# Designed miniproteins, single chains, part 66

Each design is a single chain, and the fold is of that chain. pLDDT is the mean over its residues in the fold that is shown.

## One batch from the design tools (miniprotein)

Design m2286
Fold by ESMFold2-Fast:
Structure m2286 (fold): chain A 109 residues (1-109)
Amino acid sequence: SERAALQERLAELQARYKAIAEELNANLSKKSPENIELLKEAVEILMEGRRLLFQLRPPTPEQLEKLKEEEELAKLLLEILEKYKGREDVSLEEVAEEIEKKVEEIKKE
């Protein structure tokens, strides 16, 4: 029964992620605080979904290291998004540019 519950939760997360992705893709250039909150929710859904997948199938050591790297990246993305919380003067394209710059800086280190 636990496995069935995990699968149902994963399906719910996938459906919500799809709905958020469609909304965000329709509004990439729109300056809206709701878009920042939706992007934050999308990041949180991706991380929860990854953890649920590992509960359904035991991860390899390499998969655990990758999860750790993904969690650090998600934390960094959430910190950037928190700076823009409630802002009505920024678009997702502008936030994405800051995220891309931070990821590029990490890759060069």
Scores: mean pLDDT 81

Design m2287
Fold by ESMFold2-Fast:
Structure m2287 (fold): chain A 62 residues (1-62)
Amino acid sequence: ALAELFVSPAPATYETAAVPVEPAGVLVQAYVVEDGRPRQLAKVLAPTLAEAEARLAALLAS
């Protein structure tokens, strides 16, 4: 799996986007919209959407 480490405190709210990535599984990224601009917080690749979302949430909670 591929994940980006936490660099700054996560905001109280964020959005996610999920993209299937063959053959590896699903890439999920967390981002915030600040003043109408998306900013990536973290991303993770995992075999399933549920696993990717769980890993992303854990990464942002760290």
Scores: mean pLDDT 70

Design m2288
Fold by ESMFold2-Fast:
Structure m2288 (fold): chain A 98 residues (1-98)
Amino acid sequence: AKERIDQLLTLIGAAAIGVELYYEGAPLEEIEAVEKRLLEDPSLAREVGREIAENKEKLEEFKKKVEEVGKREGVEELAKKIIEAVEARIEEIKELEK
């Protein structure tokens, strides 16, 4: 359970950093290099992912940004996986609000 949550937070955080780099106009090779480093040292990615994963509005905004980036060739499957993880977390938050 904890390992699964840590993986989810790392995925969301790494994706959020990658999305920001994309909007800043970074080349794909630079984004891929940063993503690799974030996976090798996931502490920063997990912290960023936790901040996003605790807020439904931030998760919905992040999902929209990932959908836009996911239209690029070569990242469609990764974007889909991230969107599915975000949607699952939004649903979990909704259940906790009941």
Scores: mean pLDDT 74

Design m2289
Fold by ESMFold2-Fast:
Structure m2289 (fold): chain A 73 residues (1-73)
Amino acid sequence: SETEARLRELLASYGLEDPEGVRELVANRDDPLRTNELVSELAARAAARFDDREERQRAAITLANRLLEVLEE
């Protein structure tokens, strides 16, 4: 789907390739609690690439917001 492709592209831009995680995120799109949990997990894993704590935190927040924006379309 277009949503899955956009989510995969967004995560790949942070160096994370997780097609199973993306599928699980889309499958749980209508469950706000599970969606927030999965988004937070994926964003934190992708942001782990940054050595600076503040940059890592900023990247995680930015990515989480972008993932949620894609899911709301």
Scores: mean pLDDT 85

Design m2290
Fold by ESMFold2-Fast:
Structure m2290 (fold): chain A 100 residues (1-100)
Amino acid sequence: SLEDLAKEAIEKLEEAAKLMKEHNLDEDLILIYEEMKKRLENLKNLSIEEQKEEVQNLLDTEKKILEYLKNDKSVPKEVIEKQEEIVEILEKILEEIEKL
């Protein structure tokens, strides 16, 4: 369900923020993830069309973060893998909304 996918995405964002803190990554990235979590929690209050736009924007943001992190050789593989999982779950959310 859309609600289950959104919950999974929020959990992955929380796990990503924790990994970023453990590896002393940029505080600004952690703040972006806290904001993305709030936006996912707010999806239920949006129209279907607004949900599509919101999830697309979150996906675009996450893809840019992933590209940025992949260019830094000091970033641990586990951080990159968690970012890839977030991209995958956001893509699944978008696909589910498109069926509505």
Scores: mean pLDDT 86

Design m2291
Fold by ESMFold2-Fast:
Structure m2291 (fold): chain A 81 residues (1-81)
Amino acid sequence: SVKEEAVEKIKAALEKYKVSEEVKKGILDLMEKIKEAETVEELLEIARELFRFLLQHKVPDELFKEIAEQVGKVIRAEEEK
């Protein structure tokens, strides 16, 4: 599924950019919430929480872009249902 592919790609990006275990856990916890979200409204709320978390923890711009791309794909897929 698009959600499972997004989680897999984000896990790979987290390994590539070598973020702290605390930041990695926080991002993965929010991605699990994205997987469980059933509506576009819920997805948008969790995406806002995720992007706020990324900004607060000052993740590299390239990691932020990769995560934003994958989350955007999940949101678009839910909008097309």
Scores: mean pLDDT 83

Design m2292
Fold by ESMFold2-Fast:
Structure m2292 (fold): chain A 111 residues (1-111)
Amino acid sequence: LRDAPFTGANSVTVTAAAGQTATASATFTPAEDATALKITVKNNSTAPGTAAVTVSIDGTQVASVVVKSGEVKVTIVPYAIAAGTTVTLTVTVTNTGSTAQTVGVAAIPLV
């Protein structure tokens, strides 16, 4: 699998305050037919904590992970996107801890 070229934004950063849930979305369009997505979830927080992260494409959940401060999780999921089709990446971060957590998520289309 190689990265498919795309236009738009395939990544979001979400900050969930202590005890809160936060959501962010971005849209991107693959230039080639994609057969899979590489989902990278990184907890960029310097303060210790954990974040529960759900990742959806056009309302379909493709990943659900828990990431500790400084942790990176990478998952490749089968997901077909036709060339020229715009999809919405939606990321929800749930923080049940006492310190705000900032999470970056990227969805890279793969050929």
Scores: mean pLDDT 89

Design m2293
Fold by ESMFold2-Fast:
Structure m2293 (fold): chain A 94 residues (1-94)
Amino acid sequence: MEELIEEGRRFWEEHRADAAELGAEQETPTGRYVLGGGRDAAGRWHAVLLHADAEGRLRDGFVLVAETEDELYALIARAVRAMEAGEDLSGVGA
């Protein structure tokens, strides 16, 4: 778990700025991922993770929801790993 939290936190820190510049329907300059999020009105942590295809088009999107920041980072790490492995993401997050 701790390793996943650190992996997700690093991914968040690296990609959060890209997400701030791009709308959900835009092609990403990173060519792989766009990540945005924060706390919702209920105090839950959430992130929107979008995956870009080889052409830089946004294809897959997931809303990840967690009660703590550490849980959100672990979910981000799992989602990224699943996307990179070509696995079904329905079991990750909401």
Scores: mean pLDDT 62

Design m2294
Fold by ESMFold2-Fast:
Structure m2294 (fold): chain A 101 residues (1-101)
Amino acid sequence: EKIARYLDLLKEAREISRKLNEKLFSLAPKDLVEEYQKIREEMIEAAKNKDFDKVKELNEKYQKIRDEMLEIAKDDPEVQALQKKLDEINSEIEKLRKEIS
């Protein structure tokens, strides 16, 4: 069943995403990781308050810090392998979603 395959891929994507985040956080300076987490909390609070302009501004900062972490980790073979696997799995998830619908 295509549904069973879809669910398996979602589980695999979550596992790989978790490992990627753990590796990125281990390689980044502590101050950068703390700033990233603080911005995430501020975005959640802004969203609860329906301050979408602030959410947009904070999301831009959040993505910039994410890109800085990826740049720091870009030469790490494990990060490269995890990012590639995640991209491939997400591509397959999207294909299966279109086939199931």
Scores: mean pLDDT 83

Design m2295
Fold by ESMFold2-Fast:
Structure m2295 (fold): chain A 69 residues (1-69)
Amino acid sequence: SSEFSELGKEAVERLEELAKKYNLSKEELDKYLQEVEDILVRGHLADDLEGAREEVERFLEEVEKKLEE
């Protein structure tokens, strides 16, 4: 749905900002992008947009915390 597409675009933009801020390698960025895509695919198959959004938010928070170390 368009709502899953919007969530995906928002997550990609946030990951790109983290990559820029912390100078991530392309390999690390690609791994994080793949994890977000996997979350969105599972959420779409389950028809659970809210669950997908919460899982994306938790994932992005964990990524940022890891990069701050």
Scores: mean pLDDT 84

Design m2296
Fold by ESMFold2-Fast:
Structure m2296 (fold): chain A 76 residues (1-76)
Amino acid sequence: SVTTVGVRVDGITTEEQLKKVIDGVSKNPVVVDVEGRLSDSRTSAGLSVTTTDAEKGKEAVEKAALDAGATRVEVA
């Protein structure tokens, strides 16, 4: 079975940084789908991650976001 996890990533300010996060998360085999969008203020991004393992999906987002220059990751 799959579940969808909402994640907020602070410090992602550009579409290019967001693409790097999405590409990085998508490389993890527990991740089935990833959608993301920048905040209107360009200070954070919201991600929806569809995954077979919520904990590993969260770890994949944290790693990819930090690699892209994020300062904080918060799971909803």
Scores: mean pLDDT 83

Design m2297
Fold by ESMFold2-Fast:
Structure m2297 (fold): chain A 95 residues (1-95)
Amino acid sequence: MSLAISYARQGDLTYLLITGPDAGRAATLVSHAGGTVTSTGISGDKALIIGTGIDPQQLQRVMEQNGFSVTSLQRSSISTLLSQSSSITNRYSFS
């Protein structure tokens, strides 16, 4: 399963956008990359994770160890990352 990961930093916060099939399952692995996850949003093939102390390189390793292929790992601006995650910020469903 192929994933693309974009990340941005704002102060002590790391914003991660995971894109690809089964991004929701990949998002559950972010806590294994160290740090603390404060927020997770999932919509279709995208997952937005916000946390502190998360290492993007360690995240790639954890994803690859769990059967994902990380095709892209790149730093982005916070504004670009948030615009690319608009489908997550507009998703609200409770059942």
Scores: mean pLDDT 75

Design m2298
Fold by ESMFold2-Fast:
Structure m2298 (fold): chain A 87 residues (1-87)
Amino acid sequence: SMAEKEAKVKEILENYVLPYVKKAKKIGESTAALVAQALKKEGFTEKDIEELFLPMLKKELEKLNIPEEVIKESLEIARRVALKYLG
């Protein structure tokens, strides 16, 4: 269900993104690859990434008061790497 997918995104963000981003204030290739691997393992589709994962990630980055340009760059890296891992 969508609710189960949303809960899994929250788990991935809490385990693989937020601990690193709170310190680094951005998402780089290494964090993006770790996230992409987790999304692939959970059977996420390109649609799930575009419509669910990236919007939820953006919201969490905005809560951390990261500059808009850095959020934009972080989302582009996360998107590119996730889509590459899914094929």
Scores: mean pLDDT 87

Design m2299
Fold by ESMFold2-Fast:
Order: sequence, then C-alpha cells, then structure tokens
Structure m2299 (fold): chain A 77 residues (1-77)
Amino acid sequence: SKKRAVELLEQALEAVRAGDGERAVELVRQAAKLIEDPEVKEIVEGAGRLAEAALKAGDYDLAEKVIEAAKKVVETS
C-alpha cells in the first residue's frame, strides 16, 4: 500500500541519519516494490540508485534529500 511505502521511506531516512546506508538503500528498494503507479515506482527506484551512489561517496545530506523527495512524490501521488 501507499501508506506502507511511505513508512518504509521514513525508516530509510532514519537509517541514513543513523549512518546505516546499506539498510537505507534496501528500505527504498522495498518501498518501490509496493508502488503500483509505474511512473512513481520508477522515481523511487531512481532515488534508490542516487541515494546508494551518494552514500558510497559519503554524501549523507544528498542521500537524505533524495529519499525525502521520493517520499513526497509517493505521498502526493
């Protein structure tokens, strides 16, 4: 459901803030699987890839912004 996808993205943000980048990326991927709208799903999958790249580069601020943007798209879709 949309609500569960949002909850998973909130947990991903908590994981980024805790320094657990691996968990954050996995939670974004799980959220994408629950999204029925193919355009919204592609946005969340893209956000997961961008967040993974940002976290590997040590850019936790960028990872957080990307996941927050994806969450807002899911909430407003």
Scores: mean pLDDT 88

Design m2300
Fold by ESMFold2-Fast:
Structure m2300 (fold): chain A 63 residues (1-63)
Amino acid sequence: DEAKSLIDQAKQALADGKIDEAQELIDKAMQLLSKQDLSDPSVENLVLQAQQLQSQILQAKRA
């Protein structure tokens, strides 16, 4: 799953302090997920993970 791969890469980028890279990766993941069936539990879980990462990225940018 490309969206899951992008989310995993965004988590790693955020952990490495690469905030802008993490933001780009999560934006791509969210774009892919927006085209998926949101009633699918696996898609819903990925959306929640991406939203959580977006929150962390925004917090890191404001620090």
Scores: mean pLDDT 80

Design m2301
Fold by ESMFold2-Fast:
Structure m2301 (fold): chain A 90 residues (1-90)
Amino acid sequence: SPRERSILLFELTSLMAGAYFIVKAAENDPSVSEEDREELRRLAREVEALGQEGVDLIRQDAPISEIQRVLDRARALLDEMARRWVELQR
């Protein structure tokens, strides 16, 4: 439905924004190593690639289950980024 697709688009956009904010937080923290910043940037690029794949699937009127699979993968990567970011604060 158009409502379900709008919700999925919002969720994909929110995941991409979340990855961006973690990278910016790490870049603004002088205690974070360049190696850790580069790892977070690498994960953020993967989240962005999956987010774009999800947006393209919505445009192609792909099945909700296929869009959801991509969303779940992007969410798992963002969760990994968040865990790494929290560990860097310890």
Scores: mean pLDDT 88

Design m2302
Fold by ESMFold2-Fast:
Structure m2302 (fold): chain A 57 residues (1-57)
Amino acid sequence: SELEELKRRLNEITDRINEVVRKLKANPSDQKALDELLKLQKEYAELVARIRELLAG
């Protein structure tokens, strides 16, 4: 189902966010990691919004 696919994507993005956060903790001046984190957070927000739409029916 679309909901199951979105949940899988949400888990994948969460794992990637955690990885990027670890990189930033090791090197807070890593501009590439910061940019990737911001992009991943935007994707996370969009997935959550889509899940909300599906649940609202």
Scores: mean pLDDT 86

Design m2303
Fold by ESMFold2-Fast:
Structure m2303 (fold): chain A 108 residues (1-108)
Amino acid sequence: SIKDRIGRLFAEYARSRGMDDLAEEFEEMIRNKASVEDLFMKFLEFGREYGGAEEDPETDAKIKEFVSTLSDTEILIIMGEFLADLYRLSGDEERAKELEKLIEELRK
């Protein structure tokens, strides 16, 4: 599925940054058919941990509430666009373009 492909591209990105434990956890979530919302929340945790931000449970709860109002398609587009930007910033244009193609399929 497009969900599984975007999830695998995130795991590949995490591994490319030396974050093997995070990549393994994300791959396990995909195997266990985690919801798109759960995948998105784990994706946000990545940004917080590696951005050096402190844990904020109140903001996380509000984000989770907002995300619960979005469709799976809308969440996957947000994840895909952000991940494409990360790949492009790291010089991986091929993976960025792959994500852009997946996003275009989601918009149809």
Scores: mean pLDDT 79

Design m2304
Fold by ESMFold2-Fast:
Structure m2304 (fold): chain A 89 residues (1-89)
Amino acid sequence: MEELIATAERAAALELARGADEAVVEAALAEARAYAATLSPEEAERARALLEGLIALEETAEALKAAGASEAEVRAAVEAIRAAQLAAL
């Protein structure tokens, strides 16, 4: 539970650092905390792993953009990573 909430808070901090609206991020974080409270420890760990995967995917997208990749190239890479993650389930 704590680890899922900590991961969600890290995701929120990264969104704020990228210029996301504070009120929108705070509302999303509150919803995430409420949802997390309904999960079993096993479900919370699975949710944490999925959220960690999404954070890693977003960090990869930002790194590609910083390296000068086009929007289309970033999108293709993100979709390929997402498909690979789903296939590994």
Scores: mean pLDDT 75

Design m2305
Fold by ESMFold2-Fast:
Structure m2305 (fold): chain A 84 residues (1-84)
Amino acid sequence: MLEELDEAEQYILKLAERLFEYQRKKIAEAGSAPDAPETLEKELELLEELAEELGFSEKEKEALKALSLGDFETARKIAEEILK
């Protein structure tokens, strides 16, 4: 269950949650939803832009990019480095 996640996994989820909430806030303020990115590359660029606006570190951005690519092992390792 999600509540049984280790500290690094919980940290990744918190980063994703903060990014998601910030994106929703920007959409609400704009009064319209942006079009879905045409490519994975553009999706990663948008993720990096939002993370930069939130003041995320370079490692936190790397963890979120890995998570977006489905590379959970890499995302977890980066989060573990941030936490230690």
Scores: mean pLDDT 73

Design m2306
Fold by ESMFold2-Fast:
Structure m2306 (fold): chain A 110 residues (1-110)
Amino acid sequence: GEHIRKALDEIVDAIGYLLRGDTKKAAEKLRKAAEYLKKAGASDEVINAILEAAKLAEKGDIIGALDKLIDALDLLTRELRKQGNDDLAFEAEIVLGMARIVLGVLKLIG
């Protein structure tokens, strides 16, 4: 549980950096999240999706980074539920909701 929670904390920080346009710091936080997910034994599919979000952030593609991050969080939430980790799945779903709200706001305001 500890490594998943640390990964989610790094993802929350990354979402905040994307909202502020600090794409380089967002990419750094997403790479840290991927390392914690790897330590937690998350699937390669989740880890690779987070790393792809980091690459998009490094390129300055904020919308693309958020879209990929939403995919990664949705997959992580589903995997945690399948494993019976309902508490961690709920925490991941909250972070997924934050990413969706930020993406919606950015698409609305340009």
Scores: mean pLDDT 91

Design m2307
Fold by ESMFold2-Fast:
Structure m2307 (fold): chain A 80 residues (1-80)
Amino acid sequence: SAYEEGMKKARELLVEMASRLFDEAQVAEWRAELEKVKSAVDLSVVMGQMATALKEQGASPEELAAFARVGVEALEIIEA
């Protein structure tokens, strides 16, 4: 369905962004968490966890802003 295709694209977009902001081991963990996502609410929860992890790792304001923009794009892909 269009919803399932959108959800897959949203997950892939966030994994690609994670690969730019996290180390390889953390990217594997986020990929596993994102594969469990089945709704916009689930996606928002994982995005919040990723944002918290970025802040804890000392991500720059620019990196946090880039992640937030990708997060908005991912949510827009799955919303009707």
Scores: mean pLDDT 84

Design m2308
Fold by ESMFold2-Fast:
Structure m2308 (fold): chain A 70 residues (1-70)
Amino acid sequence: SPEQQELRQHVQQLVTDLTTEASRHLSPSQVQELTGRLRQVGDEAIRRGLSRAEIARLMTREMMRFLEEQ
């Protein structure tokens, strides 16, 4: 649906924005791992019917968790 396409574009933009910010402190391999995790979290949030704001919150939280693990 158009709504699902817009949510997928929103997730892709968040992946780009969050990984760009995080890349200042991460190796290329760590950026690749974070990118995969963020896509998985975003796609799952879409499947669960979450709002754009909730998707952004979950993906940001996952990025913060990943950075704390390094």
Scores: mean pLDDT 86

Design m2309
Fold by ESMFold2-Fast:
Structure m2309 (fold): chain A 98 residues (1-98)
Amino acid sequence: GHMEEALKRAEELLLEAEINLGLVRIILGVLKAIKEEKADEKTLKQVEKLLEEVEELLEEVEEIVKEYPDNEELKEILERIKEILEEIKKLKEEIEKL
């Protein structure tokens, strides 16, 4: 039904967001490991753009969850989104220090 389709879409979007977030973590880890000097501005802008794309994916998932507020699986997805948004905030602060 519509709820099952919404859950599947939410899970697919969350997975894409987590994959892109994983890529951001790898890039930042490499930048921290390689350089004592300030990171290349172009690379930092690309990482910031990836984080913006993750935030857009998470916003789409939040809209799906709002349509089915009593669904427990979608509530668990919403809690995971909150964790990812807190991590994004910390990653943005780390980028500002690079």
Scores: mean pLDDT 81

Design m2310
Fold by ESMFold2-Fast:
Structure m2310 (fold): chain A 68 residues (1-68)
Amino acid sequence: SMKEKLEEETVRIIEEMIKKGEIDEEKLERAARLMVEANPELSLEEAREGILNAIEAEKKKKANPSLL
């Protein structure tokens, strides 16, 4: 389905940024747009913040495993 393809593409972009350990603004914007297309109830700003928060949370868990 189209939603599944959008979600798969979004996850792929997010995983690339996590693997590189850096935020790419162009990739972030693309992922946010795809997330809004999959979930039209979200604003672009909400999608962008959600992605940033998810990446930061994942990095914090890997940096501080003792906190888990």
Scores: mean pLDDT 76

Design m2311
Fold by ESMFold2-Fast:
Structure m2311 (fold): chain A 70 residues (1-70)
Amino acid sequence: MESKYASLYSASQISKVGAETSRRLAEELYKRKKTEKDLQLAEQFEEDARNDEETSRINLEKAEKLKKEL
């Protein structure tokens, strides 16, 4: 059970870092001259960040559920 918790928690943290990186890249693109390409790329990074945040949340909830049952 502890090994499963550690695995899920680690997966959650990896996804969280991925989301933070994607959001920073989107912010940098928004600070540049607003070309259509820069906006499209920023939107793509925002979507990637949302997907990683959701993956992180799901894995964290699974980890917390296991910990609560211990």
Scores: mean pLDDT 79

Design m2312
Fold by ESMFold2-Fast:
Structure m2312 (fold): chain A 61 residues (1-61)
Amino acid sequence: MSREELLAEMQEGVVEIGVAVGADPRLLIRSLDRFVEENPDLSEASRERIAALKERLAALA
């Protein structure tokens, strides 16, 4: 597993916990957007995983 794949998987875990504890989905989306901007070398697969998370969060907002 590459570093960027592991980081994307960790972001999925953080989002899952955030949703479970009632965190504001808009703040979680902002965090994911920043993560993608700060990691431009993310693989397409990792970017798609993060995009899917943002879509799930947008449905809750």
Scores: mean pLDDT 75

Design m2313
Fold by ESMFold2-Fast:
Parts: sequence; C-alpha cells; structure tokens
Structure m2313 (fold): chain A 74 residues (1-74)
Amino acid sequence: SADDILAEAEARIRAAAEELGVPEEVTENMVRMLRDLLASTLALRPDLSDAQLRARAEVLVAHLEGEMRRLAAS
C-alpha cells in the first residue's frame, strides 16, 4: 500500500539520519519533505502502482540521504 511505502521510506530517512548524526530538527524537516513530495505525487498520479510508487520513493530517499550526508560533512 501507499501508506506502507511511505512508512518504509520514512524509516530509511530516520535510520540514515541516526547513522550520520544529523540533528533531530533537520531529520524532521527531511521526513516532512519526503511526505509532502510523495503526497503530491499520489495526488497528481493516482494511477501509479505500488511498484512504481516504491521506485519513486527510493529515488527521493537516495536524494535526501545524499543531502543529509552533505550537511553532516559541513
């Protein structure tokens, strides 16, 4: 389900943030961005299968993980 895919993506962001020592405030902002982007995707593309939504969520998670890694290095 879309809710399961969102929960999996959120858990991955939180796990990456914990490993990188990212502050809670930054982590919550990243989770909110993920939720907003996936909610917008579902609103615009209700035709997406769970597999297609999961693939899009994976791309978003990878991008946000990259941004968190960049911020942690600063």
Scores: mean pLDDT 84

Design m2314
Fold by ESMFold2-Fast:
Structure m2314 (fold): chain A 78 residues (1-78)
Amino acid sequence: MMDIERDIDLSFVRMVAWLSGLSDEEIAALERLYERAHEGISTPEDLELLDEFIKRARERNDTLLIRLLEEMRERMLA
């Protein structure tokens, strides 16, 4: 069931990724990572994929995307 906070957060994730020039496939991957983090079902492989996105964001100096991805990482560890 869609809750208001999750819907707003997913919309924000999608917007930041789109503004950062990510492809539709990359945006979909980040949305999946976010949803799994929200449900508390993230795997070590999900963390590895997120760390790859963080590395790419840092190489681009995309501070907004870096912050979003780091917050997702904190959520995955919770």
Scores: mean pLDDT 76

Design m2315
Fold by ESMFold2-Fast:
Structure m2315 (fold): chain A 66 residues (1-66)
Amino acid sequence: SGLQAGMNVVNAYLDALRGNKSDDEIVQAMIDALKSSGVDTSPVEKAKAAGASLGDIFNTALETAL
């Protein structure tokens, strides 16, 4: 479900922050969470390629999951 995919994104984001991961690693963790949930990651990958902020990429990942 979209709620479960969204929760997976939030958990991946928080886990990466706790692990002192780089912004690139945090973004990759969210992409991996979406892929494992069967969600198309194209919007998130496009936002990253456009140089969006970590916060904007997180919002895009949540919108993509929901």
Scores: mean pLDDT 84

Design m2316
Fold by ESMFold2-Fast:
Structure m2316 (fold): chain A 88 residues (1-88)
Amino acid sequence: GPAETARNLARAARALSDELREMAEKYKKQGNTEMAEKLQELADRFREVAERAEEAMKSNDPEGVLETQRELRRVAAEAQRAYDEAKK
């Protein structure tokens, strides 16, 4: 149901946020501040997705859950593009 979907979205978004923060720290240590800042911004956006999923769950808001799922997909697409650029 929507509550389970929201819990799964929050968990996935927090895991992605943590991974991107770790990557940002590594890039910062290598002197690549531009990539570090971009990855940190993406990590912050995944954290916001997790928080919105939790709010949608509390309010029993199925539209909010759907919007959060769309937002997760958008941020994930941007993260994938950042990874692809880093490989060049």
Scores: mean pLDDT 82

Design m2317
Fold by ESMFold2-Fast:
Structure m2317 (fold): chain A 59 residues (1-59)
Amino acid sequence: SRAALEEANELIRAGRYEEALAVLDPRQQEQYRVAREVAEKLREIGDEIDAELAKRRAQ
């Protein structure tokens, strides 16, 4: 539920990760995992763009 996601977010901010996971159902846990993977991939792409721009400026 939305209330469970809000409670989990508050627990995460407090560093209570185990309690946050216990509040979420398996579907919500999977949604969180997917969102993290997308965020990590976007960071990787950003790093590659920055590296290519630096290389072009050095030429």
Scores: mean pLDDT 73

Design m2318
Fold by ESMFold2-Fast:
Structure m2318 (fold): chain A 70 residues (1-70)
Amino acid sequence: MQQTYINILDSYVQQAPNLSPDQVDQVIQDIDNMRDTMSQQLSPQNYQIVNQQADRTITTLTQIRNQKIS
């Protein structure tokens, strides 16, 4: 299950250049919603790893989104 979440996060980053700023904001919200599911399904150790990757992904998505509105 941990690898599935990492693959989803990677997919969002790969798609982000082709999305509108509003669509990127929606993806960021989807990641935040996914964190609730991850906390219930993963061990504390695996949750920590994936949650840290989610934070990095959100940072990358925010940078991509800001570049689109510049």
Scores: mean pLDDT 82

Design m2319
Fold by ESMFold2-Fast:
Structure m2319 (fold): chain A 98 residues (1-98)
Amino acid sequence: SDEEIRQWARDFLLLFNLPESLLPRIEAAIRDLVENPDTPVEELAERYNLPLRLARLLTLYVRIKKLKLSREEALELARELGIPDEVALTLWTYYVSS
């Protein structure tokens, strides 16, 4: 739902201490990833004017939530995206604790 996507966006901003001014762009990027899960990170970053680092983190975040990834699956995807294991585990732990 639109409310769920907005909540995911707000939670992402809080987790990475990002300014609320980014909320509309993060929300739009999450909606795009939910509808088009195979959107390349580079295209997501360009489309929503996001730093590539944030686009990678957002892709992992949305995939963990939408596909209910296991710890091992989250780590595998993080490695493919060039995200450190410690960051991937933080995202996955946040997901299972929420």
Scores: mean pLDDT 86

Design m2320
Fold by ESMFold2-Fast:
Structure m2320 (fold): chain A 86 residues (1-86)
Amino acid sequence: SMEDKLLAKLRLLLENTGLPLPPEIQELLAQTDLSDPFELAVFLAAHWLLLNPQATDEDLRRWLEGLEIPSEWHDAIIAEARARAK
C-alpha cells in the first residue's frame, strides 16, 4: 500500500540519520511508534527541526512534501514536531 511504501521510506531515512543518536534524540525515538508512519514522520520532522533550528513551518512543509507525506498530515506533523523539538 501507499502507507507501507511511506513507512519503508521513513525507516530508511531513520537508518541514514547516523548512529549513535544523541541522548535527547534517543529519548524522542523511544516515545515513537516505529510501526506507525504518522508517528515516525513526526519523529523525523522533530529531528529535522533540531538539525535546522532556523527553519520556518513552510520550510518543514516543503520537506514533508518532498518525502511524499500526505498533505492532510502536514499541519499536525508540524505542530507535534515543534512541540517535541524543544
Scores: mean pLDDT 81

